Designed miniproteins, single chains, continued (4). Designs and how they scored, part 43

Each design is a single chain, and the fold is of that chain. pLDDT is the mean over its residues in the fold that is shown.

## One batch from the design tools (miniprotein)

Design m13476
Fold by ESMFold2-Fast:
Structure m13476 (fold): chain A 91 residues (1-91)
Amino acid sequence: SEEELEEKAEKIAKTTLEMLKADKAGDLAKAAEKADELKELLGEHALEFTGLLMKPEIAKKAAELLEKGKYEELYEFLFKLALEFLKKQAE
């Protein structure tokens, strides 16, 4: 089920990216919508994943990529982060 974890990580990464883009644009309604989608995808682990995104090293890298419009690199960063998180939860 490596493929199942990868597919879920892709959805988490895409939703997180859309949430961060909406927040940066000041689109609070869309940011809230994407945050709710992220909570549905993560279930009971939503708070732990949000905490991971708020870690200084992670938050800084995500913010820098977002500011520079490097969306593909940011997506890849978020995908790897989500996949590693899901693998840890599956153990």
Scores: mean pLDDT 87

Design m13477
Fold by ESMFold2-Fast:
Order: structure tokens, then C-alpha cells, then sequence
Structure m13477 (fold): chain A 55 residues (1-55)
């Protein structure tokens, strides 16, 4: 998913890192972290999580 790849690149995180975070945080918590600290929109955060296979 091109949108998910672009969101990960914009945030400076990898799909691997999102999967690691998913061991300790809910998808909703990871979305909030990406939105607050990585500057992603909600839609971009959701695309990143779908691309990583977290949701």
C-alpha cells in the first residue's frame, strides 16, 4: 500500500518498529503516538498500521 509506505517514511519509522510497538501498545495508542510525535494525520497513521499488518 503506497499510502502506508509514504506514511512510514514521513514518520521516520519502519513497519518492523510498528510491529514491535504492537507488542506493548494497542493500535489506538500507536495511532496517537504517530499523530502527536511523528506529525501524521489519523488517516496516515491508519495507513501505516495497515501496511505494517498491525490492523
Amino acid sequence: DAAGEAALKKAGVTAEQLREWAKSFTPEQIKELLMKYAGLSREEAEAALRYAGVI
Scores: mean pLDDT 82

Design m13478
Fold by ESMFold2-Fast:
Structure m13478 (fold): chain A 77 residues (1-77)
Amino acid sequence: MSEEVRELAERAAQLLLDNKAAVASITDPEKKAKGEEILAKIEPKLLEALKNSSSWLEFYRGALEVMEEASAEIAKL
């Protein structure tokens, strides 16, 4: 992979782990359920990014955007 693709992939992977950890740390059951729902939407959004991308660079930029959107939604809980 190019350095740029590798860095984007590592950042996206780290944000996924951060998002999962954030939801796992929620003690309120209603907020935790909403967090789990946000996490459940990540995979279909990543599949759409993959379908709409012509390169790994485009895909990982899209993946990073999906992860950042999920982080913002979790932060609103």
Scores: mean pLDDT 85

Design m13479
Fold by ESMFold2-Fast:
Structure m13479 (fold): chain A 105 residues (1-105)
Amino acid sequence: MSPTAETILKIGLLLGLSEEQAEELAKEFERLQREANAAGASGREKQELATEHLLKLASKSPLIDKSNPELALRIIGAIMLELSERELSEEEVREIIDRIKAEFA
């Protein structure tokens, strides 16, 4: 799934970032996407940019272990997939994190 600035904002808030941190990351992502589009970046390059930005978001989260980038991306991917279909509570986000952590243990 390709994240939007709105998706970055929602994920940041759900992962325990402050409103200011989540808004800054969402605005930065929108700028980076605009610059990539203007430069004629490939779909792969845009996907790599999105991945790097999601890892940056994960590094600021108190709920994600930043020492494991693969686990961080898996958690964010699962949250993004659920957010495409419904709103998530903090409890539901914690359940997703615990499930993915168990799968990686």
Scores: mean pLDDT 79

Design m13480
Fold by ESMFold2-Fast:
Structure m13480 (fold): chain A 61 residues (1-61)
Amino acid sequence: SIEEEVAAREARLDAAIDEHVRGLAGDPTMSDEEIAEVRAMMERYKAAELARLRAALQAAA
């Protein structure tokens, strides 16, 4: 279903965001504020990607 495909994409994006942020947390040149801003930016990207995926799947139905 559309919801199953969207949920699967969300899970993959969440895993990718967590991995990336974990990598940044190991960088001594990155502040906590900068890391939080990167996570916020990636979360906005995730929301936009999931909206686009849902729209594309609905258009193909």
Scores: mean pLDDT 86

Design m13481
Fold by ESMFold2-Fast:
Structure m13481 (fold): chain A 65 residues (1-65)
Amino acid sequence: SEKEKEFLEKVIKNNESLVEEYRKQAELARGQGNEDTAAELERKIRSLEEQIEKLKQQVKELEEK
């Protein structure tokens, strides 16, 4: 379904934007000596990147028939 693909692509873009924002926050936290906060943000980034890859795979499966 094109609507399902559009929805998944929107979720992917939103998650990619969150990854970029968390990377900026992690860099700021490291610069301020907040290593625990930076490590937590890096864990969230890894989790989001894994979800993004799964969503991208779902989009590809919707394109393949």
Scores: mean pLDDT 86

Design m13482
Fold by ESMFold2-Fast:
Structure m13482 (fold): chain A 82 residues (1-82)
Amino acid sequence: LEEEERLILERAPEVADDMIKEIEKKLNVKLSEESKEQIRKLVEQFAEKVGQALRGEMSKEELYQAAKETVKKMEEIALKEK
């Protein structure tokens, strides 16, 4: 639990930066600094929610809703830059 929580939080910035790089490469576009910041913020916020769920402070339903919202927002950001 403690190790899993640490990995999720510690990896969030890496995951966000990797996602940004992959989106730019796959779509052959350059995301604005504003879009990159939005994606990083979304990934970090979701990592915090996962941590809360692991501690029993958030329901599975709330976590599921947060995941759906995060994915939709990331898709919107990527599509805007295409």
Scores: mean pLDDT 73

Design m13483
Fold by ESMFold2-Fast:
Structure m13483 (fold): chain A 66 residues (1-66)
Amino acid sequence: SQKQISEVQTKILLFTFVRDTELFMAEKLKSKGTPKDIQMAEELEERARQLEKEIAELQQQKQKLS
């Protein structure tokens, strides 16, 4: 239904925003070049990768509803 498609689309947009924010923060931390900042950046990139998997699943769900 249109309502279910809209709800899934909203989740995709929110998860995309969080992913993009985490990747932006990771790049800023890497620019500092300290081992601690690099480790924090790698943790943010791993969280972003998990969000990318969730986004892919939501996109598949949206396609099935369409």
Scores: mean pLDDT 87

Design m13484
Fold by ESMFold2-Fast:
Structure m13484 (fold): chain A 76 residues (1-76)
Amino acid sequence: MLSPEMQKFLEKTRKLLEELKPYIPQEEYDKLVAELEELEERAERGEISELQFLFRLLAISGEAIVLVNRTKRLLE
């Protein structure tokens, strides 16, 4: 069961991915969305701790930023 804090950070991560979508290749974007969905399902089943959930959300956000930076480098 997701805590209000976990739900808030999940929504923030989804919004970040949506904002970054135009700057990420479609296949890589779809993978990030799939990772986020799997993370939500595991958290809802109580298979991961709140701390692990938050660190994995940060990791997904970091991956998205790296992909944006890589795409920019290819355009320069």
Scores: mean pLDDT 80

Design m13485
Fold by ESMFold2-Fast:
Structure m13485 (fold): chain A 86 residues (1-86)
Amino acid sequence: SQVTRQELSEEQARKLREISVEVSREFLAEHPGLDFDKMSAEERRAALIAYYRRLIARLEEEHADDPAFQALVASLRAYVASLERL
């Protein structure tokens, strides 16, 4: 969320962007042929949940000691939980 992003320094925001790019690259490599324009709403939701779970795992593995990234992880976990309840 924008509120969570405001808690990050410029350096932390840059690191988050770098991690997001890396996770996206890995996710797409593990899911060859993923095309959101050709996917059902349910398939897109499942892919989105899988992507955010991977992002959360990477943030917890590499940035567990950063309170700003801990807050971001908590926000992302809440978002994933909301998607799983739809």
Scores: mean pLDDT 76

Design m13486
Fold by ESMFold2-Fast:
Structure m13486 (fold): chain A 82 residues (1-82)
Amino acid sequence: AAIQQAQQIVDEVCAAIDAKSPNAKELALEALEQIAVLADDIGATYTYFMSRWYIEEIKKEPNKSIDYCEVLKDVLRHLRED
C-alpha cells in the first residue's frame, strides 16, 4: 500500500514535469513531504531522512537547476529497498 501510493505520487508529478508544469518545484516538494510521511509510517528510516534532506536542499537553493523527477524516482527506489 505505502509503496504503491508513493509510486502513484511519483508517476503523477513526473507526468506534470514532462508536461512542463510551471509549478514543478512545488509539486516535487509536496510529493517529497508525502513520501516522507509514508516512509515514517512503514519504518523506512533511511528513506525518511533522505526525503527530508532533499526538501531542505531544494528550499535552500531556489536558483539551482534540479531534475525533480529523477530526485523522486531515486527516493522511491530507496523506499522499495528499505
Scores: mean pLDDT 80

Design m13487
Fold by ESMFold2-Fast:
Structure m13487 (fold): chain A 59 residues (1-59)
Amino acid sequence: AREEGERLVREGRRLIAEGRAMLARATTVDEVAHGIGVVLRGIGLLFDGGLLLGESIPV
């Protein structure tokens, strides 16, 4: 649904921003790996949300 797609896009952008902030303050390899994981999850949500929004566009 369109609302679900918009939610996923918003959540994905939030996670990417949070992951970037984590990477900026990371001091260990484990912290870097965790930050990368958060960014990748956010990117995945953006793609899922984008797909749902594309399907919701009236043709």
Scores: mean pLDDT 76

Design m13488
Fold by ESMFold2-Fast:
Structure m13488 (fold): chain A 97 residues (1-97)
Amino acid sequence: SLSKEKCKEFLTLFQQRHPELYEKLKSKSNLSCSSPIPDNNYICALNLLEEKLNNNVKLVFNEDFLYDLSEKCEIPIECFEDVFLLFLQKLLELCPN
């Protein structure tokens, strides 16, 4: 299970590195990618993001990691705002109450 400390560290880092994206995703309720991505692909991506976050939170925004994740989960990089939306929603449920 993902620790509350790691969740807080990630949310702080996300807000610091990508403040505009962070605020955009906090106000979003719906997926925006036009491609029909299977739910299993998003589940795969969220599990791998959680694993990376537990190992090294700073590498979650690493471009090489994100491209590897894109290929591994068969999600176009253009749909990664939706990946981060789903991940952010999961972490906000676990972290801030």
Scores: mean pLDDT 80

Design m13489
Fold by ESMFold2-Fast:
Structure m13489 (fold): chain A 92 residues (1-92)
Amino acid sequence: MRLRVRLIKDGKVFWESPEVEGGLAAAHELVTRAFRQAKELGADAVRVELEAPSSETARVAGTMVRQIAADEGFKVKSESFEGGRLVSEFER
């Protein structure tokens, strides 16, 4: 799968991850690091963009992302699934 995370403050993207290609373990590491940075740096929102080989893999990854977000104090603002594509936005 392909994954990118953006950190948002005052309506502007102030940090963007490189696009990471890999499995669920690589996605978990990037997302965990990004949400921890978001919390530490006072981000207002986090956007996660994910493209998986199947809708099932995207849903599994989406559940993982939601759990990591919740652990760091973020809630789902919006979520869009289109086949293997997932775009999720989280806020405090």
Scores: mean pLDDT 85

Design m13490
Fold by ESMFold2-Fast:
Structure m13490 (fold): chain A 72 residues (1-72)
Amino acid sequence: SGAAAEAAKKKQAKESLIAKKLKDYIELLKKLNVPKDDIERKALELGVKMRNLKSEKDIEELHDKEIKELLS
């Protein structure tokens, strides 16, 4: 496997992680009775922030902080 294959694998893993974390975040907001318009706005904002991050670790740390804030 070449460097191009590893880069493609990392990009696919990142997008899959973002999709999973956004789904979990949206479901939590629904359980907290957040209005639909606010859920859509917050999910879009978080998605943009996650896509601008370079590593899966940074994406997980951002998600963990957002979840902790919602539960506190």
Scores: mean pLDDT 82

Design m13491
Fold by ESMFold2-Fast:
Structure m13491 (fold): chain A 87 residues (1-87)
Amino acid sequence: SMEENKKRLEELIEELSKVLPESVVNAIRQLMLEALENYSDEEVEKLIEVLEEVLRERKENPSMSTDEIIELLLKRLNEVGREIKAE
């Protein structure tokens, strides 16, 4: 649901704010707000899963730099965005 997706998103944004610069976190927040308005719940869930995956990979690899986290996030968001457009 939109409410569950918003709650998950807020929790993920808080966790991302611990490892990413404020400017990057704000860009992600805006992207996710636009997705909530324009995409289906299932498509939004795919984007949320990308954020969860990136945080999981950071937890398993605590030596990851901020740049590496950003690169991984952009790669995964681009891949999911292509999948959404192909549907």
Scores: mean pLDDT 79

Design m13492
Fold by ESMFold2-Fast:
Structure m13492 (fold): chain A 96 residues (1-96)
Amino acid sequence: VKEKQKELLKETIERIEKLREEQVKNTPDVSKQVAISLITNSIIQRLQEAIEKGLSLEETIEVVEELIREAEAAGLTDVAKILRETKERLKELLSE
């Protein structure tokens, strides 16, 4: 379970990094580019910390729920979608 959890979080980080690269590339406003980069970097950092600390599956779900709220508040709807998909897959691991 811990192995699958780590792989899922790493996959989530990679998906967010690709999305950030695309959003920055397609955003003409420099201030918006900086805001997107700062918020997505913060989200990625917290996901990396969850891996490094070896958080439980339940604790990791709580972190992802918090990050979903932050992404939504920032207007990063596509990042929030990725995080919701990750949350559902983490919940499936809880049911194993």
Scores: mean pLDDT 81

Design m13493
Fold by ESMFold2-Fast:
Structure m13493 (fold): chain A 93 residues (1-93)
Amino acid sequence: SEEVMTEAEALFEGMAAALAIAEGDTEKAREYLRRAAELGRKSERAEQAVRAGVAAASTLAPEELREKLLEAGEAPTLEEMVEKMEELIEEVE
């Protein structure tokens, strides 16, 4: 279904954003985060998929970034998660 495809893409974009932050690729991180946010706004399931992607990718990040990525993924709202991830992008520049 289209819903399942949106959730899968949301998971991927969230994971890709977090991995790009861990790699210091700030341009790609911003692009993936933008796409993740757009997908996450479509449904509660898509938002949960973005959060799951960020959490999964955090396990592959350096320990200091791992804790911050987990905090971002656990933020009360999607917009707060995006804000925290944008702050992390600025920190790794």
Scores: mean pLDDT 86

Design m13494
Fold by ESMFold2-Fast:
Structure m13494 (fold): chain A 117 residues (1-117)
Amino acid sequence: KEEIKKVAEEFVKLLQEAIKVLDEMINETTNLTDRFILRMLKKELQRISEKIKEYAEKGTDEAIKEMVELGKQAVRLLETALDLAKRMNVSQEIIDRLENLLKRATELVKKLEELAK
């Protein structure tokens, strides 16, 4: 239970960092389609963050499995954000930050999967 709460806390912090990167990308683009996609990605990451907090409080085996699925959704959203960042020709600093976030998110999902067994 305590280990699951710690992994969830790390995931929530990571998603907050990702949301900040998406806000920086939104502020740097005038393309309406890109802004719309980035705002959608931000809203989904915010939703996932809130649900991970909720399931971590429940701490049931079913809640842990739900957290794994939410974590996998977050990884897919970060992959989408990284692909969009590359298409937008954003700074290398933003790309590096997204790649780091994606790597960390993937490792946290693996930790949650092990805890769900």
Scores: mean pLDDT 88

Design m13495
Fold by ESMFold2-Fast:
Structure m13495 (fold): chain A 88 residues (1-88)
Amino acid sequence: SMEEKKKQQEEQVKLMRELLENFTPEVIAEVREKLKKMGLSEEQIDEMIERLAPPFVIESIEELRKKLKAEQEAKQEALRKELERLLG
């Protein structure tokens, strides 16, 4: 109900403040895991962090996005080549 939504919102704000105060790979990883347990997607987590983060953190998030996109594109290309081999 409304109280559960408020508690989740407050917890999310607390985690974002923790990230803003301590921008380290370890804290980012811990915050991401806690947000995932609350049912948020990786895209939603990245967007939330980006909106609340100071400018230096935004640059790091952009680098993480580029890496994830490159990995996803590599997986899609590998799958496409495998499908072409099976169909040809």
Scores: mean pLDDT 71

Design m13496
Fold by ESMFold2-Fast:
Structure m13496 (fold): chain A 92 residues (1-92)
Amino acid sequence: MEEARARLEEFRRRGEELVREAEEKAKEIGPALQPLADELRRSYENGVRAAEAALEESPRGALTMVGVGEAELERQWRRFEEAAREVRERKE
C-alpha cells in the first residue's frame, strides 16, 4: 500500500511537471503544439484517475496502472518533443 501510494505521488509530480512544460512550450513555440499539450494533459489526468481507482481495489493494481500511465505519458511526451523540434526547424 505505502509503495503504491508513493509511486502514485511520484507519477502525479512528474506528470504535472511535464504537462506544465508542454503548455508553456506550446505558448512559446506556437498554436500547432496546443493540441499535443492538451492530449498530454488528458493522458496524465486519465492515468491518475485510473491509478486512484485501482488503489481503492488493490495496491498491486495501482502499481500496474501507474506503470501504464508512466509509459503513456512518456510516449505522449516524445511525440510532443518531436513536433516541437519540427516546428522550430520550419521557423528557421
Scores: mean pLDDT 82

Design m13497
Fold by ESMFold2-Fast:
Structure m13497 (fold): chain A 91 residues (1-91)
Amino acid sequence: MEEELYKITGDEEKARELAKEAEEAAETLQRELGLSPEEARRFARRLALIRAEEYVVLTEEKDPEVKAKKLQELQERRAALAREMLAAAGI
């Protein structure tokens, strides 16, 4: 995971931070939603990848219109992932 996040961000510290947050998110999804360890890890990884792409858009995209559109698309992906997580939990 950390290597995948580094490939997206180009930033070792940010990749490490996001990888740690993904581990914590997986534990939270298991405790709060009753997801299996495997399901929780898959959802946490998908969320971390979206957050890595968001970081790149925020730091590297210079065109305000392109930046806004990409951030909106990433927000829609996060919302869809949240719905999938709740559905997997039977909510």
Scores: mean pLDDT 85

Design m13498
Fold by ESMFold2-Fast:
Structure m13498 (fold): chain A 83 residues (1-83)
Amino acid sequence: SMLEEQAKELAKRAIKDGKEASELLKTSGDDIKTINRGIGLALRAIGDAFQARLLGLKAGKPEIGVEAAEGLQKAGLKVEFPV
């Protein structure tokens, strides 16, 4: 379904952005511009993971949201979804 496809795309983007954010934040030192870019990517990744969860649930594919959350956790970003 279109919902499942969109949920998978959001999950993939969330994991990708989360990995990039984690790398930027680990390597930023005191460079405020790099820190701010990393934070922005992390916030986008968290938002995309929430959307992936919601769309995945509507598509009958709860595993999509789980995959996004686990991917972000492996990148160093913990995401807690409301029950």
Scores: mean pLDDT 85

Design m13499
Fold by ESMFold2-Fast:
Structure m13499 (fold): chain A 70 residues (1-70)
Amino acid sequence: NEEAKRYAEEAIRALEEGDLFSALQYAAKALEASTDEEAKKLIQEAMDAVLRGDRERAIELLRKAIEVLE
């Protein structure tokens, strides 16, 4: 799950920089690397939030996923 955590952190950084394309790519990599069901659910919800234009919610959900992956 360390790789999933790193990708989720990179997704948050991309969102903070306004790079939605990179954010979705990193979130997808985090989802693929994750073996934790709760983290996967949070990452999927974060990706949905990005697609809806809700950047703040996406960041919050990714931070929760990172907490679960620790």
Scores: mean pLDDT 86

Design m13500
Fold by ESMFold2-Fast:
Structure m13500 (fold): chain A 95 residues (1-95)
Amino acid sequence: SLAEELEEQEKRALEYIEEMEREGAAERELLLLRGMLLLQRGASYLVVLEDEEKAEALFEEGLALILEATGDPAVVDALRAQIEAFKKKLEEAKK
């Protein structure tokens, strides 16, 4: 299943981030990487599986981690605007 393949890829990416943590990567960098991974996974669920509910949950979780890592709401607002622009382009491509 394509959904199972996406979940396996997410699991492997999270395992690599955990290895970086064990090797002494900074917590802020790990939070940023996890946040960016969740945004990428959200986009994959939206484009490939058309699972808007799961995509939205992944986007919100990713943005929350990026806010924690950066402490900058302006970065989160900019990323949120990019996500909305991406969603709009996908809807236009379906016509």
Scores: mean pLDDT 79

Design m13501
Fold by ESMFold2-Fast:
Structure m13501 (fold): chain A 66 residues (1-66)
Amino acid sequence: MKKRQELLIKQALASMKAGNFERGEEYLEKARELGYEPSPEELLQLAKIAKEQGNDALAKKYEALA
């Protein structure tokens, strides 16, 4: 079970780094369905990726959740 969560998280990060936030959020939601709970550090990393790609709204969302 844990390996599937890890793969989904890696896919989410790769999608977001490519600027595909819809796909990235879909992978994160799938990971959460499998019991994934993002740490504050992971949320801040997601916020950083969103800022680097120019998605300030998503960055603020993840910062607020951290």
Scores: mean pLDDT 78

Design m13502
Fold by ESMFold2-Fast:
Structure m13502 (fold): chain A 72 residues (1-72)
Amino acid sequence: MMTGEQLEKEGDKKLKEGDYEGAIKLYSEAAELYSDDPEKVAKLAKKMAEAYRGAGDEEKAKEYEESAKIFS
C-alpha cells in the first residue's frame, strides 16, 4: 500500500511530465490519506489547482486555490 507521501511524490512526477490527469488522481488519493492533516491537505490543494489549470479546468483550479488559502 502506498503512503500519502509516496502518492504525492508520484503525483509530482506526473505533473512534471505534463500528465495532469495522472497527477490529479494521485494527489486526490494522497489527500484522502492526509485528511486529518490540514496543512498537508492545503499543500495538496495548491498542487491540484496547478494540475487542473494545466489540464484546462479553470473552475476546478479556482476551487482548489480557495481551499488552499483557507488552510494557509
Scores: mean pLDDT 79

Design m13503
Fold by ESMFold2-Fast:
Structure m13503 (fold): chain A 79 residues (1-79)
Amino acid sequence: DDEADAADLRLVDTDESGVVTKEEFRRYLKAMFPDREFSDEEVEELLKEFDKDGSGVLTKEELKEFEGKLYEEILEEMK
């Protein structure tokens, strides 16, 4: 749920390498939004939006930025 920062990272980065691959990011999105279907294209588009260096993976810092943006959007919709 919405209080699990470290657990969310572990769900997406299963080998704890410090980076999140596209497949791990897709798994993370499915865990965070189980009622939403994300296509491979949508996952890639979201990954690319937060992948500042174009490496094709997200760092822990980029993942936290993504989480912050999602929580802001959710909070605004709930008001």
Scores: mean pLDDT 65

Design m13504
Fold by ESMFold2-Fast:
Structure m13504 (fold): chain A 73 residues (1-73)
Amino acid sequence: SREEAERHLEEARRKLKEGDYDGALQHVHRALRLDPEGSAPAAEELAEELEREGHEDYARGIRSVRAQRLAES
């Protein structure tokens, strides 16, 4: 559901603040599976933050799944 996707995005932001990039990525991927269109803006914001911090591999992972899920919607 959209509400469940929003909870995963909140967890992703929390994990990112903790430096748990793998955990953040897992939650973003789950949100994109539950609500691709509703989660896409937040997923891009998180990808941009990760890229800014030098975590280009994590940013690419988020953007790849985002693109795939939006194409399937």
Scores: mean pLDDT 84

Design m13505
Fold by ESMFold2-Fast:
Structure m13505 (fold): chain A 70 residues (1-70)
Amino acid sequence: GKARKVVEIDTGGKTPEEAAAAARANGEKVRAALEEAVAELQKQTGVPRERLGLEGRYEGSKAILTVYEL
């Protein structure tokens, strides 16, 4: 099956809207977490970066990021 990894980041927001705003303000933290997830998935699967997709959603105080194989 296609490779997939989910990462949760606590943004400090109380609502999805606040979490989205906090994630934008903490762009470096979100970017670092995404880079780590990409690197881990590449190490586990050997899939090159150009074949990985990213999706994000916000749930309460969390930004939920998914790295997946295209």
Scores: mean pLDDT 75

Design m13506
Fold by ESMFold2-Fast:
Structure m13506 (fold): chain A 79 residues (1-79)
Amino acid sequence: SSMEEKKKAAQEEVQAIAAEGAAAYEAALAAGASEEEARRVGIETVAAQAERIKKLAEESGDEALKEAAKEAEEVAKMA
């Protein structure tokens, strides 16, 4: 069903955002950044991706994307 497809897409978006944040954090550490600097880079990466998904959800009116944006914002707030 289309709802299952949207649910899968939303889960993939949230996982992708989290993975990008984690990758940015690890890359910053590998480049010699402090843990504080690396965490900041990771947080900024997650926040930027959450904003992009939020904009996409607003433009499409897709409820699954709106939920993905909400979950991504919560992940960014917890960092």
Scores: mean pLDDT 76

Design m13507
Fold by ESMFold2-Fast:
Structure m13507 (fold): chain A 91 residues (1-91)
Amino acid sequence: MEEIIEKLVKIAKEAGISAEKLREMAESKKFEDLIDYLNEKGMPELAKEVGELIMEIRYEVAEKAKKDDDLKKLIEEELSKVLLKVAEKLE
């Protein structure tokens, strides 16, 4: 998980994403907004990398939870937590 956070910090710095913007995305649970934001800025390679990192987080949560009725909620909570940690490291 820490490697994913470090990669997202690098992407946020390269794209010029503010800690405030990342907190907004985390609070709204609109994680796809990060991908859309990067695509809109003309950074499709970074958007693709973010998509891959989100899938890696989903995989890690699913592996630990295995069979869980609230898997989608657990994934959303972990994605929110990761974005908040990325925002914290940007400040």
Scores: mean pLDDT 78

Design m13508
Fold by ESMFold2-Fast:
Structure m13508 (fold): chain A 92 residues (1-92)
Amino acid sequence: GAIERLREALEHAKEAIEEMKKGNILAAIGHALAALGHILEALSLEPDNELLREAARLITEAIKLAFEGKFEEAEEKLEEAEELIRKLEEEE
C-alpha cells in the first residue's frame, strides 16, 4: 500500500536534511530525488491526496533551491516536506 512508500520517502527526506546540514549537497539532492520518487508512487495510488501533492511540490522546490545555492531555504523546504510525510504515515 501507500504506507510502505511513505516510510521510504520519510527515510530519504530525513537523510537529505542530514546531508544538507553536513554540506554534502549532491548526496542531499540524491536523497531528495529518491523521496520525491516514492511520494510520486504514493500519489499514483491516491491521486486526490492534496498533502501528497504538497509534499512533492516542497521537495521539488528544495531541489531547485539547492541547485541555486540557497541551501538554508532548501533545508527548510525539506523539513516542511518531512513533517507532511510523517503526518501522512501516521494517518495510514
Scores: mean pLDDT 86

Design m13509
Fold by ESMFold2-Fast:
Structure m13509 (fold): chain A 87 residues (1-87)
Amino acid sequence: SPVDEAIARAEALREEAIAALRAEAPKLSPQERQAFIDAVRAELGRGLQALLDELVAQRASSAELDRFFTHLAALNAEFEAEVRRLL
């Protein structure tokens, strides 16, 4: 379904964001690391918002959007847990 495809794409974006943090953040100074984390968070947020906008444009039901939002909250929590491990 479109919502299952959007969830899979959101999970892939989260995996790419966490991989970028793990690869690059340890190499940076504390100030550069914070700026890099903020940039990765912003890019992830834009990608997730684009998926939500696509689902709305495709007229996803309230139940489908609720399911997507539930997964989105979990993905954001996982990303922020990785940020805390790097600080």
Scores: mean pLDDT 89

Design m13510
Fold by ESMFold2-Fast:
Structure m13510 (fold): chain A 85 residues (1-85)
Amino acid sequence: LSPEEKARMVVTGLVIAHENAEKWNAAKVSEEEAKEKLAREIAERTGASVETAEAVINETDASTSEAFAEEIFAEAKPLLEEAQA
């Protein structure tokens, strides 16, 4: 999985999370269930496997390294701006 592919998944995940945050909170969806739903929608929209999407979510959430987080957000920024437009 390239950094560019990871950035695309992160941006897609942020969009999905933003769209569904209120619904998931209202439905009292657990953090675990929310991550599963997020991974499935990322996989569906990007064409990746659910397992790959879940790994990307966990890496981003866990902040496995500061450098990794900075790299992903730097690459995701142009895609996020496009998604918000």
Scores: mean pLDDT 65

